# Ledger of designs, part 8: designed miniproteins, single chains, continued (4)

Each design is a single chain, and the fold is of that chain. pLDDT is the mean over its residues in the fold that is shown.

## One batch from the design tools (miniprotein)

Design m12248
Fold by ESMFold2-Fast:
Structure m12248 (fold): chain A 94 residues (1-94)
Amino acid sequence: SMEEKEKVLKEIGEILEELYRLMVAQGASDAQLEEFVNIMAEIWKLAKKLSVEELKELKKKLEEIYREFLRTRDPALLVARLRELKEWVKKKVE
């Protein structure tokens, strides 16, 4: 449903915002933060084209990336994971 899609999109946005805050807190470089913001903007744009089921899958992948970042505290690894996620979303949208 449209309501379910809006709810999942909001939850995805909240995870992305929290990841940005955590990257800042970990002392990520300006270059890493700029790349993060650019990747987030692309993922967000593409996510609007996904089905509810694909959005739920995207959310699960983001939650896995979030948990990995809490464990590793590595901004470079987080940016690398988000690059991989962006390519996954691009393939789903076609």
Scores: mean pLDDT 88

Design m12249
Fold by ESMFold2-Fast:
Structure m12249 (fold): chain A 81 residues (1-81)
Amino acid sequence: SEKDRLINEIIGLTTEMGELVSEAIKAGAPQEKIDKLTELTKKMQELAKEVVRNKETATVEELKKVLEEVKKIKEEALKIK
């Protein structure tokens, strides 16, 4: 239950990042900006994939640490926007 909530939040944030990249492309943002946002999105997706893969063995504390990392990546992306 708690693990599922954390994993769903991590996945939700990676989905929001994909939407942010799409909006930047639609707005005609510079290629350098799109490239940076895409790189950050890829990093988030790798973290989400690893969390799902290791769900059985991961602790709630470990998942909270990954969520903090994902939140920091999103904050970095918002500064680029």
Scores: mean pLDDT 85

Design m12250
Fold by ESMFold2-Fast:
Structure m12250 (fold): chain A 85 residues (1-85)
Amino acid sequence: SEEDKKRKEEFIKMLEVAIELLRELQPSDTLENVRKKVDELAKKYNISENGKIAVYLLVRQALADGKKEETIERLKKKIENIKKS
């Protein structure tokens, strides 16, 4: 339905923002800088407050675990799969 399409679009947008942030940020970035960059892109792309928190936690975990590139590829595949369904 129309509501399902809108939810899919919002979720894809969150994943795309997470990919963009992971490309810009390094593991050495401060938590303050990560938060600032998340807030900036969330405002630019009209991401919800809950979505912003989810993106922040995902990005922070990927950087802390040293899995930046692995996480980017995983998110890309997830976006592709959502678009096919």
Scores: mean pLDDT 84

Design m12251
Fold by ESMFold2-Fast:
Structure m12251 (fold): chain A 74 residues (1-74)
Amino acid sequence: EPLKEMIEKLKEYLKKNPDAKFYIESEGKTLDSKEVLEIIEEYLKNPTPKKAKIIAEVAKKTGILQEIIKNTKK
């Protein structure tokens, strides 16, 4: 359930911030909100470690990952 909540919050954030840009360190390139949303949809259909890493980096940069960890911890 924490993973589902993280994905849902991240999708909402990206839809509200369509001009947001994220530098993805694992890929060495910048992705915009539309590209990240596409990766999330692809991940939900066919999970791969590469896509999971990208999603985790964006969740960290938005603070959503930290929020989910905090809520799970206490």
Scores: mean pLDDT 79

Design m12252
Fold by ESMFold2-Fast:
Structure m12252 (fold): chain A 117 residues (1-117)
Amino acid sequence: AASGADLIEAEGAVGVRAWRHGRHAVAIVEYDPARPTRVRARLGGGEVEIEVTPDSVTVTVLGGRAVVTAGDEEVELGAGETATLPAHPAGASVTLEDGDDVLHVLLLPAAVARAAA
């Protein structure tokens, strides 16, 4: 069993679920849209910081590359890059990649996450 670093850390989140199969991982972060939530996610050499506020989603890539989506907005970021997108009622997603390592981070408002369960 590979003892990897924790895939995801979330401050201010309502709940976090993460699972990994080989070089692919998925994390679901449930957040309260009325308060800030900070997420750090990593897999392999990929690392990303995400801040969700009532007004915006800000993503900073520390390693690897990421594709960020919120509503109809999509941005691709390389290491050292930052983007801020408007907050969307359905949430946001960040796909973090480093070679064959892929981590999907789903940022879901708590009400949307509960409806999906």
Scores: mean pLDDT 81

Design m12253
Fold by ESMFold2-Fast:
Structure m12253 (fold): chain A 77 residues (1-77)
Amino acid sequence: MRELRERALEAVEELNRRVLELAAQGRGSPEELEADPEVVRLAREAERLSRELFELGDWESVREIQRRVAEMGREVA
């Protein structure tokens, strides 16, 4: 459970870092982010790990992941 949480948070941090890098280059639009294969891969990994945490009953970790993803979305909006 703790290892799974750490992996999920790492995936979210990598996703946020990649999104901010693209935004700094003027490629932060939703269409451009969806076209980046690394963003798509990291977003899917974060979603998968979040789902596994939810199935294990670690809803506090799921909430933290969702909060961090939502904060990232606001940063590029």
Scores: mean pLDDT 76

Design m12254
Fold by ESMFold2-Fast:
Formats: C-alpha cells, structure tokens, sequence
Structure m12254 (fold): chain A 86 residues (1-86)
C-alpha cells in the first residue's frame, strides 16, 4: 500500500521540476520553495507512518493533509504547484 503514496510523491517531484525550469520571478520561486518545504516534511511523516506503523495509504494521506494544515490547505498547495508547473 506504499505504492499510492510513492505515486503521489513521484508526481509532485515531476511537477516541481517542470515548475523550476520556468521560474524567473523570485516571488513565484519563493512560493514554490515554501510549498516544497511544507509538503516535504509532511510527506516524510506520512511515509514513516506506513513503513513503521503499517498504516493504510489512505490513512497516511489523511494525516499528511492534516500536517499541511488541513485538506483545504493541501488542495491550495497542490493547486499553486499545478499553476507554477503550467
């Protein structure tokens, strides 16, 4: 069940690489870096929950969303990341 979380991590890595390639504006770059820091820490904790505690991928994703400040905040972060990648 780690596979689904790994897919989310991989998709975000690719999106961030694409975003990085096009950023000349320092404010947009800083916003992307803030997203990276917030989500990276939360993902590490979610991954530990799966690998150490054996939690389901869905449970880990819910805790990951909570760590990022809630599901709505996670959606905003993912949307901002998507906009930067576009």
Amino acid sequence: MEKELEEVIEARRKAMEAARAGIDDPEAREAREAVMRAVGGAMARAYRLITVDGASNEEALELFAREVGGEENLRRLLEADRELAA
Scores: mean pLDDT 60

Design m12255
Fold by ESMFold2-Fast:
Structure m12255 (fold): chain A 64 residues (1-64)
Amino acid sequence: MDDRERARALADYRAGGLVAQGDALKAQGAKSTPEQGKKLNAQGDALRAQGDKYRDDAYAAIDA
C-alpha cells in the first residue's frame, strides 16, 4: 500500500468509529424517555459531526 492509501483507510476507520458511536447513541435515545432521548440525540449528533469533520480535515491534509 502507498502511504496515502493507508492514511485514508485509517482516517475512514477513525471517522467511521465516531459516526457509529453517534448512531448507537441516537438508537439508545429512540428507546429512552423523551428527556434522556434529547441528551443522547445531541451527543450522537455531536459525535457524527466530529467524525465528518475529522475525515474532511484528514483528507485535506493527506491531499496536501
Scores: mean pLDDT 82

Design m12256
Fold by ESMFold2-Fast:
Structure m12256 (fold): chain A 81 residues (1-81)
Amino acid sequence: MPSVAEVAARMAELARREAATAPPLVAEILLRAAARLEALAARPGLTREELRAALAAMVREMRAALEAAGIEVGEVVELPF
C-alpha cells in the first residue's frame, strides 16, 4: 500500500483533475484542497489520522462554501484508505 503522504499526493492529483471539468467556483475550491493536500504530502511524518482530520475539515469547508453560494452539492467521495 502507498504511504500516507503518497495517498495525500494522489488525492491532490484527483482534485486537480476534477477541477479541470468543474464550474469555476467548484474548481477554485478543488484547487485549494489540492494545494492543502500537496502541503500535507510534503510534510515528514504525516500520519493517517492527520490526513483524515484534514480531509474531514476540507469536506466540511467545501460543503459550507457551496451552500453559501447556493450551488448544488454533488456526490460525496469515499476516502481511499
Scores: mean pLDDT 73

Design m12257
Fold by ESMFold2-Fast:
Structure m12257 (fold): chain A 104 residues (1-104)
Amino acid sequence: SAELARKKAELEELVREATRHALAAARAGAAGDRETLQAHANRMAALLEKAREVAPEVSTDEMHEALARLARAAGEGAANPERAEELVEAAGEEVLRRFVAALE
């Protein structure tokens, strides 16, 4: 349906933005910039909450799992900056896959 296509597009953009903030948090962490890391982590969490408002079919458990997955990838990326983009993008892709599956 047109409504499903619209929801999916909004969900994809919100998850992509959350993933970009997770990558920025990883880079800030690698640089020892705690304030910037916290700001990006907070924005990532807010975007995932907004994704759930757009798609209530995504359960609270699935949203918490998404937060944990992106946070773990950002932490691993902070420890291995050369791999940060690869690790965070892979986590973001899995979050998007799971959220889209909840709509189907």
Scores: mean pLDDT 89

Design m12258
Fold by ESMFold2-Fast:
Structure m12258 (fold): chain A 85 residues (1-85)
Amino acid sequence: STARQKIKEGAEQLAYVIKTEDPELAAKAMEVGEKLIKKLADKLSDKSISQKVKELAQKAADYAKKGDLEKAYEAAKKLAEVAES
């Protein structure tokens, strides 16, 4: 679905930002990205995938806010993989 594709692309873009930008900018990007990804997840017909997407978006945002960019990156990558499946 279009929502799945947008979640995948958004998660990949956020993973790139976490890897390449400073921690403060990465945290701000994840705060905005979490909200957008959760809204897109609400459009998913598969509620199990929707719940996993929301959980991973929350984890990535929480890790980025704490400055744990390695775990934020892993969560964002896993989010993209779940959206692709």
Scores: mean pLDDT 84

Design m12259
Fold by ESMFold2-Fast:
Parts: sequence; structure tokens; C-alpha cells
Structure m12259 (fold): chain A 81 residues (1-81)
Amino acid sequence: MSPLEQRFLALIVRAAEAGASPEILQLLGEIGRLASTLPEEQQRAVLDRVEALLDAYIAGELSEAEFRAGLLEVRREVEAL
């Protein structure tokens, strides 16, 4: 498993521990799968954005709906690459 894959799995664990819904966890898994097909630099950029969204959600700055909307935007951008 690559260091980036390890970071992404750790991020999913953090989201689960923060009480994220199964739907959010599934969406994170989808983003990770899509990002795994990208060059390492682009994978890192996706991971950094997802981590920033998760940090804001855990801090109470984003609702679950806003966190989901941010993740859907990341997924759309990854699918367009």
C-alpha cells in the first residue's frame, strides 16, 4: 500500500470516528478509488482537499450536508480529469 493510500485510509477512519454517515464513508471510498488512477501529484492534491473538508467538518465549521456537497464537488473534478 502506498503512503498516499495509507493517508486516505487514515482519513476514512477519522471520518468514521467523527460520526460521518455510511453514505459519506462510501463517497470517500469512491473518491479514493477514482484518485488512485491519477498521477501522484494529483492524488496528493485530492487528498489535501478532502482532508481540509474533513477538518472543517470535525471542527463544526461544515454541516454533514455541506461536507457531502464538498466531497461531491471533489468527485466531479476527479471524474473530469
Scores: mean pLDDT 84

Design m12260
Fold by ESMFold2-Fast:
Structure m12260 (fold): chain A 92 residues (1-92)
Amino acid sequence: MEKELEEREKELRKRQEELRKRIEEIIEKDPSFLEKLEKEFEEENKKLEEKAPEFRERYENAKSEEEILKIKEEYLKEMEKILKKIEEFVKK
């Protein structure tokens, strides 16, 4: 489980880095793209901001490594979902 989470975190970071570079290229061609991206994902960002304190509290109150790993996995899944949506929006 730990190794699987580490590999997923590495893959997520790689995808985020690739996405950042792609967004920068689009912004160079269309400076308004950043505004469009922020507007499209404003609701998702708000939901993450609301969930972040809950994840932090659960993490602080976690009594076992297994509980910590479960919290990390749930957070990773949420990040992966948002990343996929952004990738799809950018793929246009």
Scores: mean pLDDT 78

Design m12261
Fold by ESMFold2-Fast:
Structure m12261 (fold): chain A 112 residues (1-112)
Amino acid sequence: MVTAKAIAKVLKNKDKVKELYKEGKMKEKEYELQIGILDGVIDIAAAVGAVSAFRDDLAARARRLLTVDGVPRAAVDARRDAAIRAAATSILPDLAARADELREEGKKLYEE
């Protein structure tokens, strides 16, 4: 079940991503990918009441990626795809299409 507290944690993680980018600790493509994933998760979670555990786990994974040097692109892509796929399978058909769009957007930003 979705809680305002869980959504607030994801929003705080988005602010943390912005701060790391400003501090020069994150490359532009990494920043764009992380923000895209977080915005997509917030939109899907707010719309369908996705479970708090899912969002807390995603936020924790994103935070670890931001603090670990040398995380491979393949690992970031795998985490993005797993998170979006899990969300897509739990939403209404029209929102599933939105999740697929967000997945492709994130991939393009990272592969550019």
Scores: mean pLDDT 58

Design m12262
Fold by ESMFold2-Fast:
Structure m12262 (fold): chain A 101 residues (1-101)
Amino acid sequence: MTQGAIIRSGKVTAAVLVEPDGHATIGVSAAPDASEEEIYEAVRAAVAWAREQGATTLTVTVPDDEVVVRAAKRALEEAGFEVVGESTAEDGSRVIEARRR
């Protein structure tokens, strides 16, 4: 069964969806004045929840901002995921692909 949650940290929202095959999709929305720490905490909580639901692979979509991308990658690596790919979506958002170590 597909599981979903919405995680908030200050001005950051992470929507997370875990599929029965162990793939999770995390979409991150951040206000322009959101702190790096708020972004890190929201992504870390979302990744931890996805991992608890059995996620082994992740697709994380974040705003195209180097601070946001770095915070997201840090959260992924600290949660035991390895970044395996990075691309840009049609809307300009950064897409980070990761797998469990």
Scores: mean pLDDT 83

Design m12263
Fold by ESMFold2-Fast:
Structure m12263 (fold): chain A 79 residues (1-79)
Amino acid sequence: MEEIVARARELWLALVERQRALSAEELAAIAQAEAEDPRAFLGGLAAAALLAGEVDLAVAIMRAQGVPEEVIQRLREMA
């Protein structure tokens, strides 16, 4: 899990260099395709996106994986 999250963070940081080409659908698809545990992996990406101020991207990733709206709202409050 932790290695997957670290890998997700590295992948996300690499993608941020080309951040203008970054889309929520593409990022979610890449994360899902690579992730061994998509829930944990996407959680890490969503958290990193929130920290970067990419709230809409983080929310889109979480929704794509079926994260409850209640959890999404809590994460927005913590950001």
Scores: mean pLDDT 60

Design m12264
Fold by ESMFold2-Fast:
Structure m12264 (fold): chain A 63 residues (1-63)
Amino acid sequence: TEEEEKIKEAEELFKKALELFKQNRILDGNKLLQEAFELYRELGKEKEALEKMLKTIEEGLKA
């Protein structure tokens, strides 16, 4: 479904953002986080998107 495709795309963006944060590429990582957040927001999953975004930032910056 379109919903499943958007979720998969957002998950890929979160993973890529995580890798960028681990490389200290903060601006590039943030752009991908914003794209992933908007995909989840369009599906009405804003709270879940915020939780995933914070987790990605925390995990990326710890490395």
Scores: mean pLDDT 82

Design m12265
Fold by ESMFold2-Fast:
Structure m12265 (fold): chain A 81 residues (1-81)
Amino acid sequence: MSPLVIKAQKLLEEAKQLIKQLANSVNAPRQQLIELAQQIGRLLDEAMRLAQQAGDQELIKQVQDLQGEAQQVLQKLLDAL
């Protein structure tokens, strides 16, 4: 397996954990929600770069799906404020 694929998969797992943390942060202050979302965004941007370099279409799709999920979770939390 490519080192790029392994690194991208690890970043996706880290992003999934942070997205779960974000989803459970319903009572967190706005600033904390924004900071978590920015950290998730950085991990997913790096994972996308690695997935594209590896030419792994399945990983690219997984990154896109998590990007959409993170945006949806953040929007719901901000709308609830």
Scores: mean pLDDT 85

Design m12266
Fold by ESMFold2-Fast:
Structure m12266 (fold): chain A 87 residues (1-87)
Amino acid sequence: SVADLVREVRARVRAIVEDESLSLEEKLAAILGLVREFYAREGPTDAAEAVAVYALTLLVERAEAAGDAAFKERAIAEFERLWRELA
């Protein structure tokens, strides 16, 4: 079901965000890949938008915890670009 896919993707996003072996840059690249795969599978649906918003929120929280304002701006810009491409 779509709900099971949302739950699975959210769990994978969280695992990436919590992986201390990955840089913020590597986390962003991996998460953008997961979000793009979900959009490719489900289309530009409310479920895909909710997954993307969740992913961006977790990346922004990690950037703020790290004090990395430049990465925060980059993460936001990459997701805005994704939404423009897939709208």
Scores: mean pLDDT 88

Design m12267
Fold by ESMFold2-Fast:
Structure m12267 (fold): chain A 75 residues (1-75)
Amino acid sequence: SLQQAQALVRQGEQLRKQGNYEKAAELYLQAAELARDVDPALARRFRGRAISSYVEAGNWEKAEQLQVEVERELG
């Protein structure tokens, strides 16, 4: 549900503030999956958060993979 997605986003924000960018990105991706069928635009915003968090973690491979997936869905 969107309520569950929002709870995951809040948990991700707390992890990001603690410097755990990798785990924050994982929670943002889980939130995106929960929002995907209900609010695709919100799901894309959550994936954008995950991309930024992977970049902050230095995980460029996952960040690039997710960006390509988002661009594919917009085309």
Scores: mean pLDDT 85

Design m12268
Fold by ESMFold2-Fast:
Structure m12268 (fold): chain A 61 residues (1-61)
Amino acid sequence: SKLEQLEQEIRRLLEEAQRRAAELYEQKKTANAEEQKKIDAELLQLQAEVDKRVQELLAKA
């Protein structure tokens, strides 16, 4: 049951991150070079945050 709760938390986190990444990629399609640079930074920050939160959840298991 702890494993099931962990899997649900991770899945929810990944689904939310995927939705945000999709929004950023759509914005990037119409963005100029400076805006693309900012979007790329947000994507990197999102990836780092997700990785950190997943590791924190796994450490609690």
Scores: mean pLDDT 85

Design m12269
Fold by ESMFold2-Fast:
Structure m12269 (fold): chain A 59 residues (1-59)
Amino acid sequence: DEARRRVLLEASIEMLRLAIKYAETEADKQKLLERIRELEREGASPAAVAELRELIAKV
């Protein structure tokens, strides 16, 4: 079900945004970068992926 998958993916993206705000170490940053790649493989929009990558770059 594409619509359900899309909603769950958007929820995962929002949870990751929160995790990025609370990242404190380089190890946290590396784990978040890998999670961004996982979301991209799961079909996250290029715009959402770019936004998340820009957020983590500021950590």
Scores: mean pLDDT 79

Design m12270
Fold by ESMFold2-Fast:
Structure m12270 (fold): chain A 95 residues (1-95)
Amino acid sequence: SKEEIIDEALQKYRDKLLEKHKETFTPEQLEKIKAALDEQFRLHRPELLKLLSDYTEEEVKEILDEAFKRMEEKGIGLLTAVREIVKEREAKRKQ
């Protein structure tokens, strides 16, 4: 389901971020970062489902992969990245 794809993608991104920063922070700090990321993803989940409601499971996976890439490249938030990609896809659909 789209919900499972979103949940799996967010989980994998969280784990990737924790692994990337494991030498920068203490184990206690990493646990706090994990909790903060999980809370942010929990808060963003309803908006993500709404933004991605008109897309297929395959398109949702592609959008999230691109969103994570833009987050790393531009330093923007998850919802900002997803909104940009959705806007671009809608613009192309109207061409």
Scores: mean pLDDT 83

Design m12271
Fold by ESMFold2-Fast:
Structure m12271 (fold): chain A 72 residues (1-72)
Amino acid sequence: SLEEILERLKKNASPELQAEIDRYEAEMAANPEKRELLRLQFFLDILEKAKEDPSVINIEGFKEVYERKKKK
């Protein structure tokens, strides 16, 4: 689930990324009608950062997806 992915990211993330995750969680809680869109936007932002540096997320599944997308 996305909640499991966020929890894993938060535990393995830098303090700066943990703060970003906390802000996104607060935004989602404040705007439940936009929760799905905010979740998608958060993941898009993380994937954009990971596109340049996969260590940003450091999750096995995401590294695997990133490498598959990188291969032509």
Scores: mean pLDDT 65

Design m12272
Fold by ESMFold2-Fast:
Structure m12272 (fold): chain A 65 residues (1-65)
Amino acid sequence: MKEKLLEIAEKLEEGDYQGAGKLLKELAEQHPNDPRVKEAEDLVVLAITTGEPKKAAEEIKKLTE
């Protein structure tokens, strides 16, 4: 879990929205009812819609703590 969330955050920092989305989909399939995964989904959508991937990445990193 933690490693994949950190990798999603890294992909967002790189501007790789496709890579971040793929990893998030895999994580959601493995943990469909985990609230951290749901929050990460919302943060990835926020990054795409606002164009602020670095802020979303920082919030996702907080979910790993």
Scores: mean pLDDT 79

Design m12273
Fold by ESMFold2-Fast:
Structure m12273 (fold): chain A 64 residues (1-64)
Amino acid sequence: KVEEAKELVRQAYGAIKSGADKDKVLQDLRDQLLSLGFSEEVANKVVELVGKGDIEGAEKVIEE
């Protein structure tokens, strides 16, 4: 679960850096985190941090 979520964060960041639609990537990331069983609070915080480019912070939230 934690390792899968960290991989999703890295993939989302890579997609954004490659010119993908940021809003779509962040929405898909949120949905995937919820599907893995993370709470809405955690999923929303991770998406916010990824949107800011704070990947280290996003991974820390997942590890909680």
Scores: mean pLDDT 81

Design m12274
Fold by ESMFold2-Fast:
Structure m12274 (fold): chain A 106 residues (1-106)
Amino acid sequence: GEAEEAAERAAEAAREAGRAANKGAKEGSLGAGGAVAGIGGAAGAWLGAKSGDPEKAAKGAEDAAIGARTAAELAERGGGKEGAEKAKEGAEKAEEAAREAKRAAE
């Protein structure tokens, strides 16, 4: 159904944000925190999607987006422009997917 599809999309966007956060952190050589938050958020979103819980998937995607934004800021400071841009894009997509999952939960 729509809620299950939205939860799955949120989990996928969270996974991409987590990967982008990890890449940004590696390229910037600054701060494992953003990568950890991104990966943790992705795991939460996955669990939400697996249980058919779009609210839980949305929360995980929001957490992954925060991690990716943090990694983007740190990568930018470290001169990793490409990693920073990808992490920012991942965060924006995860934020949008989280909004859609919340809407489907209503």
Scores: mean pLDDT 75

Design m12275
Fold by ESMFold2-Fast:
Structure m12275 (fold): chain A 86 residues (1-86)
Amino acid sequence: SALEKALEYVDKIKDKEVKEKAKKAIKTLFESKNEADRNEAIRELRGIIGNLKDKEEAELILEALSFIDDPKVKELIEEIRKRLEE
């Protein structure tokens, strides 16, 4: 499934706390139809990625997010890609 493929990317993150937070947020974006829960997951992912020092770990989260068909998630992906190029 798309969720299983997304979680394979997240499982490569070295920091256990970052991994578990990212995994929870990504599962919410696949499974929840609740807008408040989805918006909180996006906020949490922004915080995680903004604090990552390793570009490769940020790219793992971007790959996981690429499996989610949501305009707000696509906007988040483009914001992060732009920051990683700076």
Scores: mean pLDDT 82

Design m12276
Fold by ESMFold2-Fast:
Structure m12276 (fold): chain A 99 residues (1-99)
Amino acid sequence: PEPVVPEEEKKLLEKLRKLAEYFGLSSLEIQAMVTGKAAVEEKAPLESEEHRKEVEEYAKKFDELYEKTKDEEIKKIMEEVLEMLKKKIREEMAELARK
């Protein structure tokens, strides 16, 4: 039996892989760019000024890829992944606020 991964995480990983294949990047790079955009839009707490700058640079890279993309299906996947990561960041921030 395969390790149990939550359905939402499976969908996220599948979408990240599809974007990685389309752009010729690693799934980690795509995840970093989308997470950076989500963190900036959700105003996530960051550990340092250097981390904030890195996150802002990844957010810019996401915007550049989105504007460069002519494929409407890929744009839709980018939007879906962004919303999924925004939700994850909101849940993580709520967990931190609970402490």
Scores: mean pLDDT 77

Design m12277
Fold by ESMFold2-Fast:
Structure m12277 (fold): chain A 68 residues (1-68)
Amino acid sequence: SPLEVIEELAKKWLEENKDDPELQRDIKVVAEHLKKVAEIEGLSPEEAKELFERNLTVLKRLHAERKA
């Protein structure tokens, strides 16, 4: 299920970023938004994974930029 893939990826990223509560909050928001997109657009598990990983990578970069 694309929703299950999003949930698993979100859990992994939250565990990897325990030290950053702001990033954790944003990860949760992006995950919930992407679950809605996956349901509306009928994304495959592969498409959901690729889109979510891309969004999370951008999010992490933006958080790193704010700390610089």
Scores: mean pLDDT 82

Design m12278
Fold by ESMFold2-Fast:
Structure m12278 (fold): chain A 91 residues (1-91)
Amino acid sequence: MSKEEAIKKLIELLEALKKHIAENVPDEKVKKEIVELLDKAIEALKNGDVETAFKLYDEALALIGSNEAAEKALLEFLRESAKEIAEEAKR
């Protein structure tokens, strides 16, 4: 997988997670804070700062962990992305 391809895939996953959080998190304050962190992570990925993106993602995880529906959404996205990466690595 190319670096550009990996970054694009991560951006798509974070955008999808952001939409899922917006639809499934009933707590408006938690939802807004998670969306803001995900937006910053997407911006970092566009700048090539994968390390910063993961740091922002970890901060979002702490907020998501306070809300069970959001936590399940995040873990589901992590599981799917890890599975796809594992399949690519077998090439």
Scores: mean pLDDT 76

Design m12279
Fold by ESMFold2-Fast:
Structure m12279 (fold): chain A 100 residues (1-100)
Amino acid sequence: MSKYEKRMIKLLKDMLKQAGLEDQFSDEDIKQIATILDTSTRDELLPRLSKLSGLSESVIAMILLAVQNRDLSYIPLSDLKRVLNALKELAREEEEKRKS
């Protein structure tokens, strides 16, 4: 688990740097997002991110695939920013569910 989290955290930091959002995400936000991406199924994740970002599920799937392949060069900056903000909102929703 720790090795996969470290790899996902690095990928998320690379995305944030490319999007110019690195100062808007805490290390805790990044860790929570990494956990969600590691533990969530595609069928669960895509509809939620689509609703939060306003992007189609196909666009989100392409962005997530590009992240896994470490090729962000063809992703529109506006779409990347929307997905990253949607992931932050998703992480917040999961944190709220755990605080009983």
Scores: mean pLDDT 75

Design m12280
Fold by ESMFold2-Fast:
Structure m12280 (fold): chain A 89 residues (1-89)
Amino acid sequence: MLEEELERAAERAKEALRDHPTVVSGIESVLELTLEALKLLDEEEAERLVRIVKEALERAIASRDPLEAERHVGVAEVAAATALAVAKS
């Protein structure tokens, strides 16, 4: 279910921000990194990561400026990349 929730959130964000290709590319990277992290994380850490990513994507959708949207997607990317790196340690 977490993977499906994440994929639905990413799809909504990509549709909302479809006119901003750099942001859409960032969302795709976040989705890939988060799905890889979810393979290695315990259930509680997985739920926490998906919550952080979903919140950041919602903030990106609410952003008035594509640069602001990029910053929020960047926050999600750092969170996912950090979780993946720690899980591999």
Scores: mean pLDDT 85

Design m12281
Fold by ESMFold2-Fast:
Structure m12281 (fold): chain A 65 residues (1-65)
Amino acid sequence: SMLEERVREAVRELRERTGAEIEVEIRDGKVIITVRNGDVGTELLAIGLAVEAELLGLEGEVRIE
């Protein structure tokens, strides 16, 4: 869907901007963003993307590893 494409694009841009290892998974209307070896700033940006996903009608979740 267009919403999934926009979310995937936003995560790709976040990866490019921060250099962090960030994965996105979209299943059953839920967006799961996984941040690996990220700093607090990267974690906050990922949380922001999850909140934006909720505003678009998806369920947002962030995982820190």
Scores: mean pLDDT 82

